# Designed miniproteins, single chains, part 67

Each design is a single chain, and the fold is of that chain. pLDDT is the mean over its residues in the fold that is shown.

## One batch from the design tools (miniprotein)

Design m2455
Fold by ESMFold2-Fast:
Structure m2455 (fold): chain A 71 residues (1-71)
Amino acid sequence: MELEKKIKELEERLEELERRIAELEARLAATSDPEERKKLLEEMMELGVEEVKLAVELVILKKELEKKEKE
């Protein structure tokens, strides 16, 4: 059941990333400073790339788990 453990760990990491992105979005909405806004947007973009990467890996692992259930 190592696949199920990996899936759970990735889901937890995705939830943490989504939470961090939401916090940055809230900060972006609260600030009018151009330099702070630029930094927040750059951080959000980096976290967004990581989120996509983890989401793709999660989909692959879930497909592997489904295949194992069918075999």
Scores: mean pLDDT 81

Design m2456
Fold by ESMFold2-Fast:
Structure m2456 (fold): chain A 78 residues (1-78)
Amino acid sequence: MKQELKHAIENIEQALASTNRGQRILYLEAGAISAKLAGVDEAAKLLEQAVEYERAGDIEKADELAKKAKEILEKALK
């Protein structure tokens, strides 16, 4: 629960810090799984959408969605 929230946030931070598309997708997918396990379906859906935009080359939109997911998860952790 708290551990899955932390794992989701850590994976998003790694994705946002990465410049390699494959690594970003890996971290966003891992973050989505952890968010879903933590019961935060809204954040998981945003991260799944971020993966699709990343695959399409829309990095700005992928980052925006990942940041929104992170905010939701950080509020859930408190």
Scores: mean pLDDT 86

Design m2457
Fold by ESMFold2-Fast:
Structure m2457 (fold): chain A 56 residues (1-56)
Amino acid sequence: KLPSFEEVLSQLPPLSEEELAELRELYEKAKNSDIFSEAVKEFDKFAVRLVLDAAA
């Protein structure tokens, strides 16, 4: 089950407005998508990239 947007934000480093907008769009797409599995994959990929960028 997809966690709430607030729960996702609490697990991530501080994000720029652009990153927040993209994450929100991917989250809404994953939540309500007709291609749910692909949308979830794109969301996970984006979230992992944000974590890796913060770690670098």
Scores: mean pLDDT 67

Design m2458
Fold by ESMFold2-Fast:
Structure m2458 (fold): chain A 77 residues (1-77)
Amino acid sequence: MLTPRELAVLRTLARAGRPLSASEIAEALGQSQPTVRRTLRRLAERGLVAIDPETGLYSLTPAGEEAVRRALEEEAA
């Protein structure tokens, strides 16, 4: 199951509908960049986000999009 911080990062990416930098995600969440980078690293290890090595931007994987959808359904119940 996703932690609240992991879900917040995934929701931010889903809401943006585009790849975001760690600094953009940190700004959107009012979190420090090191905290967000640590969360993104864990999400990448789980296959829920991908990083573009040329741009350094993070995007949702299909698995990440599905995880957000499931978590939103659980919050609605």
Scores: mean pLDDT 81

Design m2459
Fold by ESMFold2-Fast:
Structure m2459 (fold): chain A 120 residues (1-120)
Amino acid sequence: MAEEERREIIEELRRITEETLKRIREIAERLGMAPETLEGLIAVVEANTAAAIELIRRSDPEQARAVLEVYRRIQEALLAMVEAGRVDAASQGAAVGDALLEMAAAGVRFPELTIHGLPP
């Protein structure tokens, strides 16, 4: 059933979220990251997770699988930026912007991301 498949996809997404948050905390401890910076990174991951879950719930199973794969790439990109010392950019939402552009470039369509002001 499509509802069972969506549940399995959401469970996999939550596993990715938990692993991402664990790795962010490990990097934060290693680098002596400021608490406000860590809170900002956690908020970015939580916002991406909430958006992805809402999209999966409104998607057919094929689209839901595509959202999961794009979500995985977003978290991988975020972790790579944090490990590369681009922590301030990630905390200021720049990494979210870049991740959303990668998501759009991957061919996943999100009505919530439709901006009326694309450059001409």
Scores: mean pLDDT 69

Design m2460
Fold by ESMFold2-Fast:
Structure m2460 (fold): chain A 96 residues (1-96)
Amino acid sequence: MTAEELVEKLREEAEELMKRFEESIEKAEKIPERKKEAELAREALEAAEAGADLETVKEFAKKSTGGAQVILVILAVKDPERAKEIIEEFKKELEK
């Protein structure tokens, strides 16, 4: 799958993915053991709205795979070219 194909797929699935993510945050906020996960997820949403860059996505990926995924979904909807660039840079970083 190319970065462009991945961005298009994220855009197509964005409504469902964001709905599930919001429901997951709400459920986590009600469970004391998962409060930190909910806080991190809220930070990921704020970072995406502020125009997250590659470094921001990498930092969230270290803390939570879900947080990085949400940032990429939001960017795929708001700025698909930026989302594509970030995905391509991740692929370059994983180069053999």
Scores: mean pLDDT 72

Design m2461
Fold by ESMFold2-Fast:
Structure m2461 (fold): chain A 66 residues (1-66)
Amino acid sequence: MKLTPNEMAVLDALALTPSGRLTPAELAERTGLSRSTVSRSLNRLVKAGILKREVVDGVTVYSPAE
């Protein structure tokens, strides 16, 4: 699979987070990427089976797929 620099930045931010879960807004803040860029990267990584999408307390979060 081809990982872009933006996708690697998203994965690095998740790896550095103790919970292993971040919202799209938190990912944008931590990576310096726009919300649109983060959303596209997240959608590609979820479709690729690298990340999973969860809803926790009504909030959408993303974490590494096990």
Scores: mean pLDDT 80

Design m2462
Fold by ESMFold2-Fast:
Structure m2462 (fold): chain A 56 residues (1-56)
Amino acid sequence: MLKKSTSEEGVETLNGGNPTKDKEEGRKHMEELLEKLEEEGVSFSEAERQANLEHS
């Protein structure tokens, strides 16, 4: 359990309906893309560039 991170996460939840959900969704989506590219044998730098290109 993350003591400090939990506090910040709570604040975001109180600020709206579910602002924390949006942030988590975006990060999870990016992580999924990086995992796919890494599986193909591309480096993180290249994987990140590809993710940005698709996201853009």
Scores: mean pLDDT 57

Design m2463
Fold by ESMFold2-Fast:
Structure m2463 (fold): chain A 63 residues (1-63)
Amino acid sequence: SKEEIEKVIKEAKEYIERGNYAEAEKLLLPLAKSGNEEVKKLLREAIEKNVDEGMELIKRGIE
């Protein structure tokens, strides 16, 4: 429902604020096909920032 989508958006924003992009991505992925533009924007942000963190971990592991 729209109410459930709004609750997930709020929770995902809280995870993003804490830098927990992986948890935000997990919450938003099931709603990706809902057509909600806010979900799409937050999911894109979470994925992009999660990838950036993954790249930093790879750099440290290659040292």
Scores: mean pLDDT 77

Design m2464
Fold by ESMFold2-Fast:
Structure m2464 (fold): chain A 68 residues (1-68)
Amino acid sequence: SDLQQTANKELQKVKDPALKKEVENFLSEYPEALEIEGGDEPLIVQAIRTNDPETVRKMLTFLKEVVL
């Protein structure tokens, strides 16, 4: 799907392998998180683009509360 393809492409640019794996594991458990958008783009993809572990982890925490 376009959302999975976009997320995978951005994950390939993540420099921290531990952060990349953390996001990959999260999306495997909660694929519906890709459908939570800010504007025309998934919030998780926006967080990944910052390459900031704190920003990404805050987004993962927020998304867990939304999908649960």
Scores: mean pLDDT 79

Design m2465
Fold by ESMFold2-Fast:
Structure m2465 (fold): chain A 60 residues (1-60)
Amino acid sequence: SPLQKEIRELVMEQASLGVELIHYSVLYRITGDPAYREKAEELARRIAELDARIRELLAQ
């Protein structure tokens, strides 16, 4: 169904951002560079927004 496809696409985007979040979090831990922390915080916010959208679609 179109709804199932939309949810799948959002979940896959969330998974992709999650991998990037781990990557930048590890880089921040190793280097202490605040640019990596800022990128990790941005990615975490985007993941939370996608989670909220997925929950909204599942509540239908």
Scores: mean pLDDT 90

Design m2466
Fold by ESMFold2-Fast:
Structure m2466 (fold): chain A 84 residues (1-84)
Amino acid sequence: SEAASQAYEEVKKALREKGLEDLVKTLDELIERYSTQAGLSFTVAVAAGLYYVSRKLEEKGEEELAKFVQKKADELLAIAKEQE
């Protein structure tokens, strides 16, 4: 999905701007695992990865970035539901 690719790249850019390279690597690894091992569609895999990253951002006190990432995840999940 183009929307999933765009959300993924936007979130990685935002994480890098905050110096959160550890979460970028975690996001990449989660999306690969969800797509390949769990058999999820790419859109659902990205949404799931973004929900995880949003929670980790909340734990780190990055409240505004966590909300941004969660909104992107919600938008992708809505798109995935419309295609089923």
Scores: mean pLDDT 85

Design m2467
Fold by ESMFold2-Fast:
Structure m2467 (fold): chain A 82 residues (1-82)
Amino acid sequence: SSIRQRRIQAGAEAGVLEMHLYELIKEAEKNGDEEKKKKLQELLERVAEISARIDAAETEEEIDAAERELEKIKEEIKEIEK
C-alpha cells in the first residue's frame, strides 16, 4: 500500500534528521555552547514527536503534514548553525 511505503520513507527521513541533530548536539557540547545545545535538543524532541505521528498516520495528508514539519526543522537547524 502507498501509505505504508510513504510511512517507511518519511520515517527514514526523520531518522536521518535525528542522527544529524545528535551529531550537532555533540559538537555544541564539545564547544561549551549550552544555548545552541538546548535549541538543538528541543528540535530533536520535535523530530521524535513528528516520527510518532508518521508511525500513527492513516492518510497521505497526515504524512504530507509531518514531512512539511521536518522541512521546517531543517530550516531551523540551518538558522541555528549560522
Scores: mean pLDDT 88

Design m2468
Fold by ESMFold2-Fast:
Structure m2468 (fold): chain A 88 residues (1-88)
Amino acid sequence: KLLEILDNMEKNIDEADFENVDAIARSLKAAVKDLVSDPETQKKLLELIDKAETEMKRLLAAGQPKSVLKEKMKELIDEIRKIIEESK
């Protein structure tokens, strides 16, 4: 389930390779496409992930510390969780 993937991402956030944020976003988008059947919810989640990826790449290019990137990742995970729970 997508929620289980999000829980695992949050638990392993300290080990996340934020220099490869595009790979993280690609994996998450693939999971959304595979596990989210509702087209409107899927589109909303994919757009949210794309926006978060763009923002994290900007923060990384600006030399922001890993702690800032972790907070942005947690924010994304929490927003995805909320959308999934509300879409039931």
Scores: mean pLDDT 81

Design m2469
Fold by ESMFold2-Fast:
Order: sequence, then structure tokens, then C-alpha cells
Structure m2469 (fold): chain A 72 residues (1-72)
Amino acid sequence: LPEVSEAEKEAIAEMLREEGLHTLEEARRRVEEVKELARELYARGEITEAQLEAVLANAEKVLAWLEEQEAK
């Protein structure tokens, strides 16, 4: 079963705590910001393709988890 990385879970938990995110939509927007930043860093050669793929894969798992929470 696809698993969200502990680092990504911790990052989202920190954002919710620090920024007062109150909705799953706000959490999803933040995950999309992380994906965009990763793509930008890769375009500039600051991260490897493997690192980009890992960030995007984990972000998609987080988005799927957030959708699951919303559905319940």
C-alpha cells in the first residue's frame, strides 16, 4: 500500500499547527505549493530527478490521504 513519508506528514502537521490551516482544502493548496517548488528546483538543477520524483510521489500520496479524510 502506498505510504506517505514521515517527513511529509510532519511537514503538513507543522503547517497546520503554525499557520492555523482549518480545512482540507488549505492543506491541499500547501501540498501543491511544495510540488511546484520541487519542479522549480529541478528545472534549476538544484535537485536530482530521483529527488523530484520522490517529492511528487509523496505529495500525491498525501493528496490521496487528504481526499480520504474528506470523504469520511
Scores: mean pLDDT 70

Design m2470
Fold by ESMFold2-Fast:
Formats: C-alpha cells, structure tokens, sequence
Structure m2470 (fold): chain A 56 residues (1-56)
C-alpha cells in the first residue's frame, strides 16, 4: 500500500539519528505488507543508535 509506505516512512523520519535510507527501507517493507520485518528492521536500527523505544 502506498499510503502505508508514506505513513511508515514519515514516522521513521521523526526518529533522531535515523537516516533517510533507513526510513525508506522501513516504509518499503511496511508498504509491501511485511510489517513484522519492518518492525524488526526498525528495532535493530534503534538499538544500534542507542535509542530507548520507551522515549519515542
């Protein structure tokens, strides 16, 4: 879904330290209906950035 892609990419771009390339991949996976993979990818990137998900 294009709407899911745009929403997921936009929300990912709000995360400090996340790159546009990483936000694009989150949007792409979510837009393809691969929600579990999009979530796993995002969590991995947040961990690499030292970001606590509870503070988002």
Amino acid sequence: SRATYLTARHEALKIPGLTEEEAEEVGRLAGAGRIDEATAYLREKLASLGIDPDKL
Scores: mean pLDDT 79

Design m2471
Fold by ESMFold2-Fast:
Order: sequence, then structure tokens, then C-alpha cells
Structure m2471 (fold): chain A 59 residues (1-59)
Amino acid sequence: SSEIEEILEEVERELTLEHILTGKQFSREDALERVRERARERGFSEEEIEKLVEKFKQG
């Protein structure tokens, strides 16, 4: 899969695992911020990050 799909899967896995281990509940906004952070770490531009976040919000 693409790097974008890997980021989405990684974030979902991290938040799910953290919820199970700590009981912390995550909002959609928390998930989107985590996606932005991971995309920046991978060298995505702000324009690419915005498109990624929009795609995540839409489905």
C-alpha cells in the first residue's frame, strides 16, 4: 500500500492500542493531529498533509 495508507493504519493501530492499555478515549480530532505528526515525520509537505487529512475525514 501507499505511504499514506501506512500512516492511517499506523495511527489507528497506535490509538487503539493506547486506548486498550491506558483507557484513554481519543476523538477524531486527536486522530487527525496524530496523522499530521506522522506525515510530517515522513517528509510530507503541508499541502499533502492537508489533502491526507481531508481524505481521512471524507472516508
Scores: mean pLDDT 76

Design m2472
Fold by ESMFold2-Fast:
Structure m2472 (fold): chain A 66 residues (1-66)
Amino acid sequence: MSAEELAEEADKLGARAVTLYAEGRMSLEEARRMIEEAARLLKEAGFSEEQAERAYKNGLAGVEAS
């Protein structure tokens, strides 16, 4: 999988976690795991630790705001 494909998969996982949690279709634990997986995929895509951490924090904030 290319770096671009990994980054897009990470973005889709983050968005899905927020949406499904907001709809009551996913537990908080599952949503957090998806956000963690998204950050891991960003690291595999070659993004820095700082960029992956920022994406992780933004994803968690999205879930928390739902």
Scores: mean pLDDT 77

Design m2473
Fold by ESMFold2-Fast:
Structure m2473 (fold): chain A 97 residues (1-97)
Amino acid sequence: MEKLEEAIELLEKAKEAAKKGDVEKAKELAKEALKKAAEGVDTLPEEERSRGAALVAAAGILAIAGIQNAEAGKLEEAVRDLEAAKENVEKLLEIAK
């Protein structure tokens, strides 16, 4: 799988871990997903890299918010934030086509 597709799968797994209250697993999966997404930006055409970087930054902010909500026991909010992070990586994948 391409790095962006791997990032999307990792965010989906992070969302599932958050639903189960497994905060440590959700955090590890979200970190790995953001690393893969950032690596995906490096493969974009030069003219799309600034937009790609903005989408990864947005996904990062949402993933951090999701983990913070999971740590606070707000699992529904954590799942919503991680889903929003995934949507930003999916937009990045559309640019990478």
Scores: mean pLDDT 83

Design m2474
Fold by ESMFold2-Fast:
Structure m2474 (fold): chain A 62 residues (1-62)
Amino acid sequence: SMKAEEEAIRILVERGGLSRRQAEGAVELIRQLGPEVGRQFLVREGGMSEEVAEEVVEALEK
């Protein structure tokens, strides 16, 4: 849903240190990879903490 995407974008921007454009791309990528692989991608490639990555994935599962 758009609300889930906006919440995930907010977390990625405010806590993940991404620009809005980067956050939008990250959301699309997580949608394609699924929650488990998406969480791992945010930590390994995005440089985010496990906590932030988990919050993003949880927001998108709403």
Scores: mean pLDDT 82

Design m2475
Fold by ESMFold2-Fast:
Structure m2475 (fold): chain A 60 residues (1-60)
Amino acid sequence: SGLKRVQLSQMQSAIDAARQLDPKVAEKLREILDRFLEETDEKKRIELTDEMLDLAMKVL
């Protein structure tokens, strides 16, 4: 879906940015991304996106 594609793009960008600042945080963001890719419920995908952005903002 269009929303999932936008969310995936945002998550990938956050991981790439975090990797330059804190590789350990980038690992945690990748784990959230893996959970997102397996998730079929849209509300849970939004929650995972929010969790990733909150974590990324701590190092960005």
Scores: mean pLDDT 78

Design m2476
Fold by ESMFold2-Fast:
Structure m2476 (fold): chain A 71 residues (1-71)
Amino acid sequence: GEEKKKEILSLIGKILALIGDKIELEKKLEKAEKEGKKEEVEEIKKKIEELEKEIKELLAKIDELEKEIKK
């Protein structure tokens, strides 16, 4: 009965790793913006959007697992 809770914890761990990657990219974005590197800024923004999409997908999976626990 606890396997779904453990799966949620695993997904939380993945989200934390992606948030860490996003923080690193946000620091690179700030540096690129300060240096006026428009092409690098565009590339980093796309990578951040991809990470945000992955985080949303993992959060949706957690919501589905939470609903299964309530059954």
Scores: mean pLDDT 84

Design m2477
Fold by ESMFold2-Fast:
Structure m2477 (fold): chain A 89 residues (1-89)
Amino acid sequence: MKEEEVREIGEREVESTREALELGKEKGPSAQAGARIQVVGAVTTLLLTAEKTGYYEVAKEGLLRIAEIAEEAGDKVSAETARKAAEEL
């Protein structure tokens, strides 16, 4: 896998997570639970991608961006999940 492909994965996961978090904020507890599942999935994808490719810095950037948007959405639990994952890289 190329570094550009890892960056594209990160950008896609960030965008999907942003959409899920905004929906969770708007639609209530069921959608918020769905947003948290999306964050866990995005974090897992980026961690596995870093391990397989060695592009830790690119994956870490994606994880920190996920943490930022989760915090902006008021989801402290999701923000901590992404930050902790970034610290492991």
Scores: mean pLDDT 82

Design m2478
Fold by ESMFold2-Fast:
Structure m2478 (fold): chain A 69 residues (1-69)
Amino acid sequence: MEEKLEKLQEEISKLIRELKKNPTEELLEKLRKKVYEAYLLMKELGEIPSEELAEEAAERLIEQIKEEL
């Protein structure tokens, strides 16, 4: 479980760096998918109490990243 989360976090960090260099809709979609997967996994690990809150947290992070572009 944690190994999968660590891998997802690394992939998310790489995608954020790529987006900052070349912001494209394709990269943003890839980032969104990975962020959702990471937060849903955190919900399964008991770090987030519900799927709805995990999805809200994922969208909030995506919005923050978009604002930094």
Scores: mean pLDDT 79

Design m2479
Fold by ESMFold2-Fast:
Structure m2479 (fold): chain A 69 residues (1-69)
Amino acid sequence: MEKKFEAEVELSLALMQASIYIKAGDYEGAIEALEKALKKLEEEYPEAKEEIEILREKLKEVKELLEKS
């Protein structure tokens, strides 16, 4: 359960940071934060499939917001 918990913490931090950037209108900063977190999860916590999926979905959402801006 240690790896699962660490992955959940990384996900939560990434989502919080991305939310702050999005509210500030910094979609590029949000994308960078999410991409860094996704790379870390895929490399260090590949078993955390749910957390990786949530980050991928959020990254797609933010990229769509940038395209509309």
Scores: mean pLDDT 81

Design m2480
Fold by ESMFold2-Fast:
Structure m2480 (fold): chain A 55 residues (1-55)
Amino acid sequence: MNKRINELAKKYGVSKSSISRLINELMKRGYSREEALELLEKVSKEEVHEVLKSL
């Protein structure tokens, strides 16, 4: 789990805590932790940055 979060943080140029916050937000919206991780692996860097600005 920590490895996937670290890879996503590097991919999007954000902190690991930012990725954890995105995962928690997706889980609040009805996604499982695994579904949230898979979704984040498929989105663009720009989409991740826009979502972080709205949190």
Scores: mean pLDDT 77

Design m2481
Fold by ESMFold2-Fast:
Structure m2481 (fold): chain A 72 residues (1-72)
Amino acid sequence: KEELKKEILKLIGEILRLIGDILDLEKQLKEAQEKGNTEEAQRIQAEIQQLQSQIDRLLQQMDDLDQQIKKL
């Protein structure tokens, strides 16, 4: 029980870090778009999508752990 809770807290920390990275990239994306740098904007957008996929995977792991806790 306690180990599963620690794992969830670790995943939450990882997700929060990735959200911070995405917010920084969204700011950079807006700046690139305002400058008309379409190539840079597309590159940043692709990076945001990769981080979004990482968050989705971590949310799946967190849900699995939460399900294990609720079964107890």
Scores: mean pLDDT 82

Design m2482
Fold by ESMFold2-Fast:
Structure m2482 (fold): chain A 68 residues (1-68)
Amino acid sequence: MSEEQQKEAEELLEKLERARKGAEEHGVWDEELDRIYEEAKKAAEEGNIEKAKELMEQFERRVVARVI
């Protein structure tokens, strides 16, 4: 992984952790969100930045749908 990809992966992991904390605080954490979170984390750790971004977007959409 390049230094740029590693930095982007770290930023994605931080954003994902904040999103998870927000979902837990709103009481909307469920099995599907847990699955998406784990998949996004793994993708970012493996350097698959594109997949991690797609999973992060899916995570955010689901949280919004559950809160509203």
Scores: mean pLDDT 77

Design m2483
Fold by ESMFold2-Fast:
Structure m2483 (fold): chain A 71 residues (1-71)
Amino acid sequence: DPRYQQAVLLLAQGSRAAADGDLEKAVELFQRAVELDPENEFAREALEIVKEGLKEGDPEKAVKRLDELAA
């Protein structure tokens, strides 16, 4: 399924953006991943985590929570 493959790529790109401290880009990429695969639990949780990190101004906390989610 091309939509699934694109969602997986967006998840990888979003995780890299978050690790680079670019939470605004991470939010955009994870939003697109959720739109392509709305049942993907990782995509939904990752989006929530980076949105909270952006709101709090704490990219380090957001990255830590993403690492915990991926474990």
Scores: mean pLDDT 82

Design m2484
Fold by ESMFold2-Fast:
Structure m2484 (fold): chain A 61 residues (1-61)
Amino acid sequence: SAYDMAKVIVQTVGDRLGASKEEVEEALKKVLKWVEENAASIPDLETLAREIYRKALEELS
Protein backbone atom coordinates (compact mmCIF):
# COMPACT_ATOMS: atom_id res chain seq x y z
CA SER A 1 0.00 0.00 0.00
CA ALA A 2 1.01 3.65 -0.34
CA TYR A 3 0.95 3.83 3.47
CA ASP A 4 3.45 0.94 3.84
CA MET A 5 5.64 2.42 1.08
CA ALA A 6 5.71 5.80 2.87
CA LYS A 7 6.67 4.17 6.20
CA VAL A 8 9.57 2.26 4.61
CA ILE A 9 10.85 5.27 2.65
CA VAL A 10 10.67 7.71 5.60
CA GLN A 11 12.41 5.22 7.94
CA THR A 12 15.14 4.50 5.35
CA VAL A 13 15.80 8.21 4.69
CA GLY A 14 15.80 8.92 8.44
CA ASP A 15 18.27 6.10 9.13
CA ARG A 16 20.58 7.34 6.35
CA LEU A 17 20.51 10.93 7.69
CA GLY A 18 20.92 9.90 11.35
CA ALA A 19 17.54 11.39 12.31
CA SER A 20 16.09 10.78 15.78
CA LYS A 21 12.99 8.61 16.31
CA GLU A 22 11.01 11.78 17.08
CA GLU A 23 12.14 13.46 13.84
CA VAL A 24 11.23 10.32 11.84
CA GLU A 25 7.77 10.15 13.51
CA GLU A 26 7.05 13.84 12.75
CA ALA A 27 8.25 13.46 9.14
CA LEU A 28 6.09 10.34 8.74
CA LYS A 29 2.97 12.22 9.92
CA LYS A 30 3.55 14.93 7.29
CA VAL A 31 4.37 12.42 4.52
CA LEU A 32 1.27 10.32 5.33
CA LYS A 33 -0.93 13.44 5.18
CA TRP A 34 0.59 14.26 1.77
CA VAL A 35 -0.05 10.67 0.59
CA GLU A 36 -3.72 10.82 1.72
CA GLU A 37 -4.19 14.09 -0.22
CA ASN A 38 -2.19 13.19 -3.37
CA ALA A 39 -1.75 9.41 -3.93
CA ALA A 40 -5.07 8.96 -5.81
CA SER A 41 -4.01 11.57 -8.43
CA ILE A 42 -0.62 9.89 -9.15
CA PRO A 43 -0.81 7.51 -12.14
CA ASP A 44 1.88 4.92 -11.25
CA LEU A 45 3.69 3.42 -8.25
CA GLU A 46 7.18 4.47 -9.46
CA THR A 47 6.14 8.14 -9.59
CA LEU A 48 4.41 7.81 -6.21
CA ALA A 49 7.56 6.30 -4.65
CA ARG A 50 9.73 9.08 -6.12
CA GLU A 51 7.41 11.81 -4.79
CA ILE A 52 7.24 10.15 -1.33
CA TYR A 53 11.06 10.00 -1.27
CA ARG A 54 11.29 13.70 -2.21
CA LYS A 55 8.78 14.64 0.51
CA ALA A 56 10.67 12.54 3.10
CA LEU A 57 13.93 14.35 2.23
CA GLU A 58 12.20 17.76 2.52
CA GLU A 59 10.83 16.91 5.98
CA LEU A 60 14.06 15.30 7.32
CA SER A 61 16.71 17.62 5.77
Scores: mean pLDDT 85

Design m2485
Fold by ESMFold2-Fast:
Structure m2485 (fold): chain A 64 residues (1-64)
Amino acid sequence: LSEELWREVKRAIADMYLALGKLAEKQGKKEEAATWYRKASDIYREAGDVELAEEAEQKAEELK
């Protein structure tokens, strides 16, 4: 796999974790939502998407 394709795969995985976080938040599961947002942030950071990583991390912190 090229580095570009691997980056896109990581972004897709992070997007899925972000969606799971939003779903958990809608269900009132704040602790689970925070866990999903942190996982999304970690993978966005690995993909080089620093802004999306910071946004996901901020959402997790807001659920403290």
Scores: mean pLDDT 82

Design m2486
Fold by ESMFold2-Fast:
Structure m2486 (fold): chain A 56 residues (1-56)
Amino acid sequence: DARALADEGARALQEGVASGDREMAERGIRLLEEAGAEEGAAAYREGLESGALRAF
């Protein structure tokens, strides 16, 4: 179910960013890509690479 994957991906991304767990954040992005949220996932991936998501 794409909605369940998107929800799981968003949660994993938020938890990863909050805890500083880059692998969990990357897993969240991959789940969002699998759910079809390609544009959003690409923006988050760039945020991780640039360090912008570490601002939380």
Scores: mean pLDDT 74

Design m2487
Fold by ESMFold2-Fast:
Structure m2487 (fold): chain A 74 residues (1-74)
Amino acid sequence: MSLRDVARELAEEAEKLGLHTVAEAFRRIAENPDDGVTVTAAIMVLLAAAFESTDPEVREKLIEWAKRLAEAAS
């Protein structure tokens, strides 16, 4: 699965959880998958949000999404 496909799937998952700003960020990655700076920044933001999250389910999903983006970008 390409980075574009992963970002598109993560955007849909984020929308289902009501995380519309995160979903928009994933859609931007799907449109520009070759922008490594944007991808790296998104991964760092997801990890920071996971660290600050008080909801363990949301924290787990944010960590998983960061991992999937990193693996797809490799």
Scores: mean pLDDT 76

Design m2488
Fold by ESMFold2-Fast:
Structure m2488 (fold): chain A 67 residues (1-67)
Amino acid sequence: MEELLKEAEELVKKGETLASQGRYDEAARWYARAATLYIQAGEVDKAIELGRKAYELAVKAGARAPP
């Protein structure tokens, strides 16, 4: 569990760095992976928060257009 939380935190930092560089698609992917790890660790609220962040960044990257 503790290792999953540490990995998730590292993925969040990676996503933050990419988002600050305007690389929203990549940032969204890192946040989505972190959210999955938080779910596995039992941190549902944190996973929901990161999932929303990933969705917002994916929309900024152009994921909104197709439907």
Scores: mean pLDDT 78

Design m2489
Fold by ESMFold2-Fast:
Structure m2489 (fold): chain A 93 residues (1-93)
Amino acid sequence: MKEIRVYGSAGLNYLKKKGYEIVSEKTEEKDGRKITTAELKSLNAKVIAIDDERSVREAYEEFKKDPDWEVKVVTGFNEDGTAEGGVIAIKKE
């Protein structure tokens, strides 16, 4: 199973917008952080989305340094016109 980590709402919304069907989604709060675990029907992949006060840039820089991960930065706009950022990190098999 592929491991995918997501930081920021834009990352998870990007996967949904690309047509990935979410079979199950669970959100838990732990130590002030929102952690969402989701399963994607079109991928043999477990998605763990972490929504904490960590910046998108910090997540990008951390995963970029780790050769076991492929990193993608995504950007979007909310319905109110505010810009949002996200990072998707995919563990290499």
Scores: mean pLDDT 63

Design m2490
Fold by ESMFold2-Fast:
Structure m2490 (fold): chain A 84 residues (1-84)
Amino acid sequence: MKYLELGKKYLGEGKLEEAIEAYKKAIKEDPSNFEAWRLLVETYILAGKYEEAKKELEKAKELFGEDHPEVKELEEELKKLLEK
């Protein structure tokens, strides 16, 4: 089963918790797939779970580096949301 695609399907159906679990499984299968990390963080943000989004983003930052362009984009998005 391709958990990344399953997560995208759940996200499209508005099933945020099922999408989160599918993306976590996708990351466990392939921790080098940044798309799975990005979608996990974005889905946590969409669910209003900003602390969980931050924690997963910190893990991605450790794996891909703080200078990774998509990591920086997600950090700025989360920072703006946490200011309000």
Scores: mean pLDDT 83

Design m2491
Fold by ESMFold2-Fast:
Structure m2491 (fold): chain A 75 residues (1-75)
Amino acid sequence: LEEKIEELVKKAEEEKKKGNYEEAARLYLLAGSLALKRGDIQKAIELAQKAIELGKDNPELKEAGQALLQAAQQA
């Protein structure tokens, strides 16, 4: 799980560098969801915030990021 989270974050950073912000946001959402399942609440919060920032122009991604952030804060 930890290795998978790191791989997804690396891919998200690569997509962000290419200007593919929506894809980067999706990858951060996946990584954050896995971090939350693992019980790494702090990392889930961080990744959810990054997803919200990069997905701001896509309502579905922004909403998904906000939902993940809320779930992490309640855990």
Scores: mean pLDDT 83

Design m2492
Fold by ESMFold2-Fast:
Structure m2492 (fold): chain A 97 residues (1-97)
Amino acid sequence: MSKEELDAEVKLALARMAAAIAYRTLEKHGENLSEEDREELARILEQAAKLFREVAEKTGNEKYREAADYFEKASQALREGNVKEALELVKKALDLL
């Protein structure tokens, strides 16, 4: 494994973990999340999107770019208070992975 391949694998693991935590939190607490909680979760999803884009660029695998786009849309939906749409978008992203 090259250093670049190892870096991509670490970023993928971190991105998947962030996405899984966000999904679990949205599913369990959904509409009970405060505006501050939603903004914090939105930042986590945005960071996951950035990591997945970096993995897509390093690996050439378009599924990671598509997942990143869903996480970015989920982050925006969450900031707008649309928790249901955010959950559906995160689920679509995870189904690609």
Scores: mean pLDDT 83

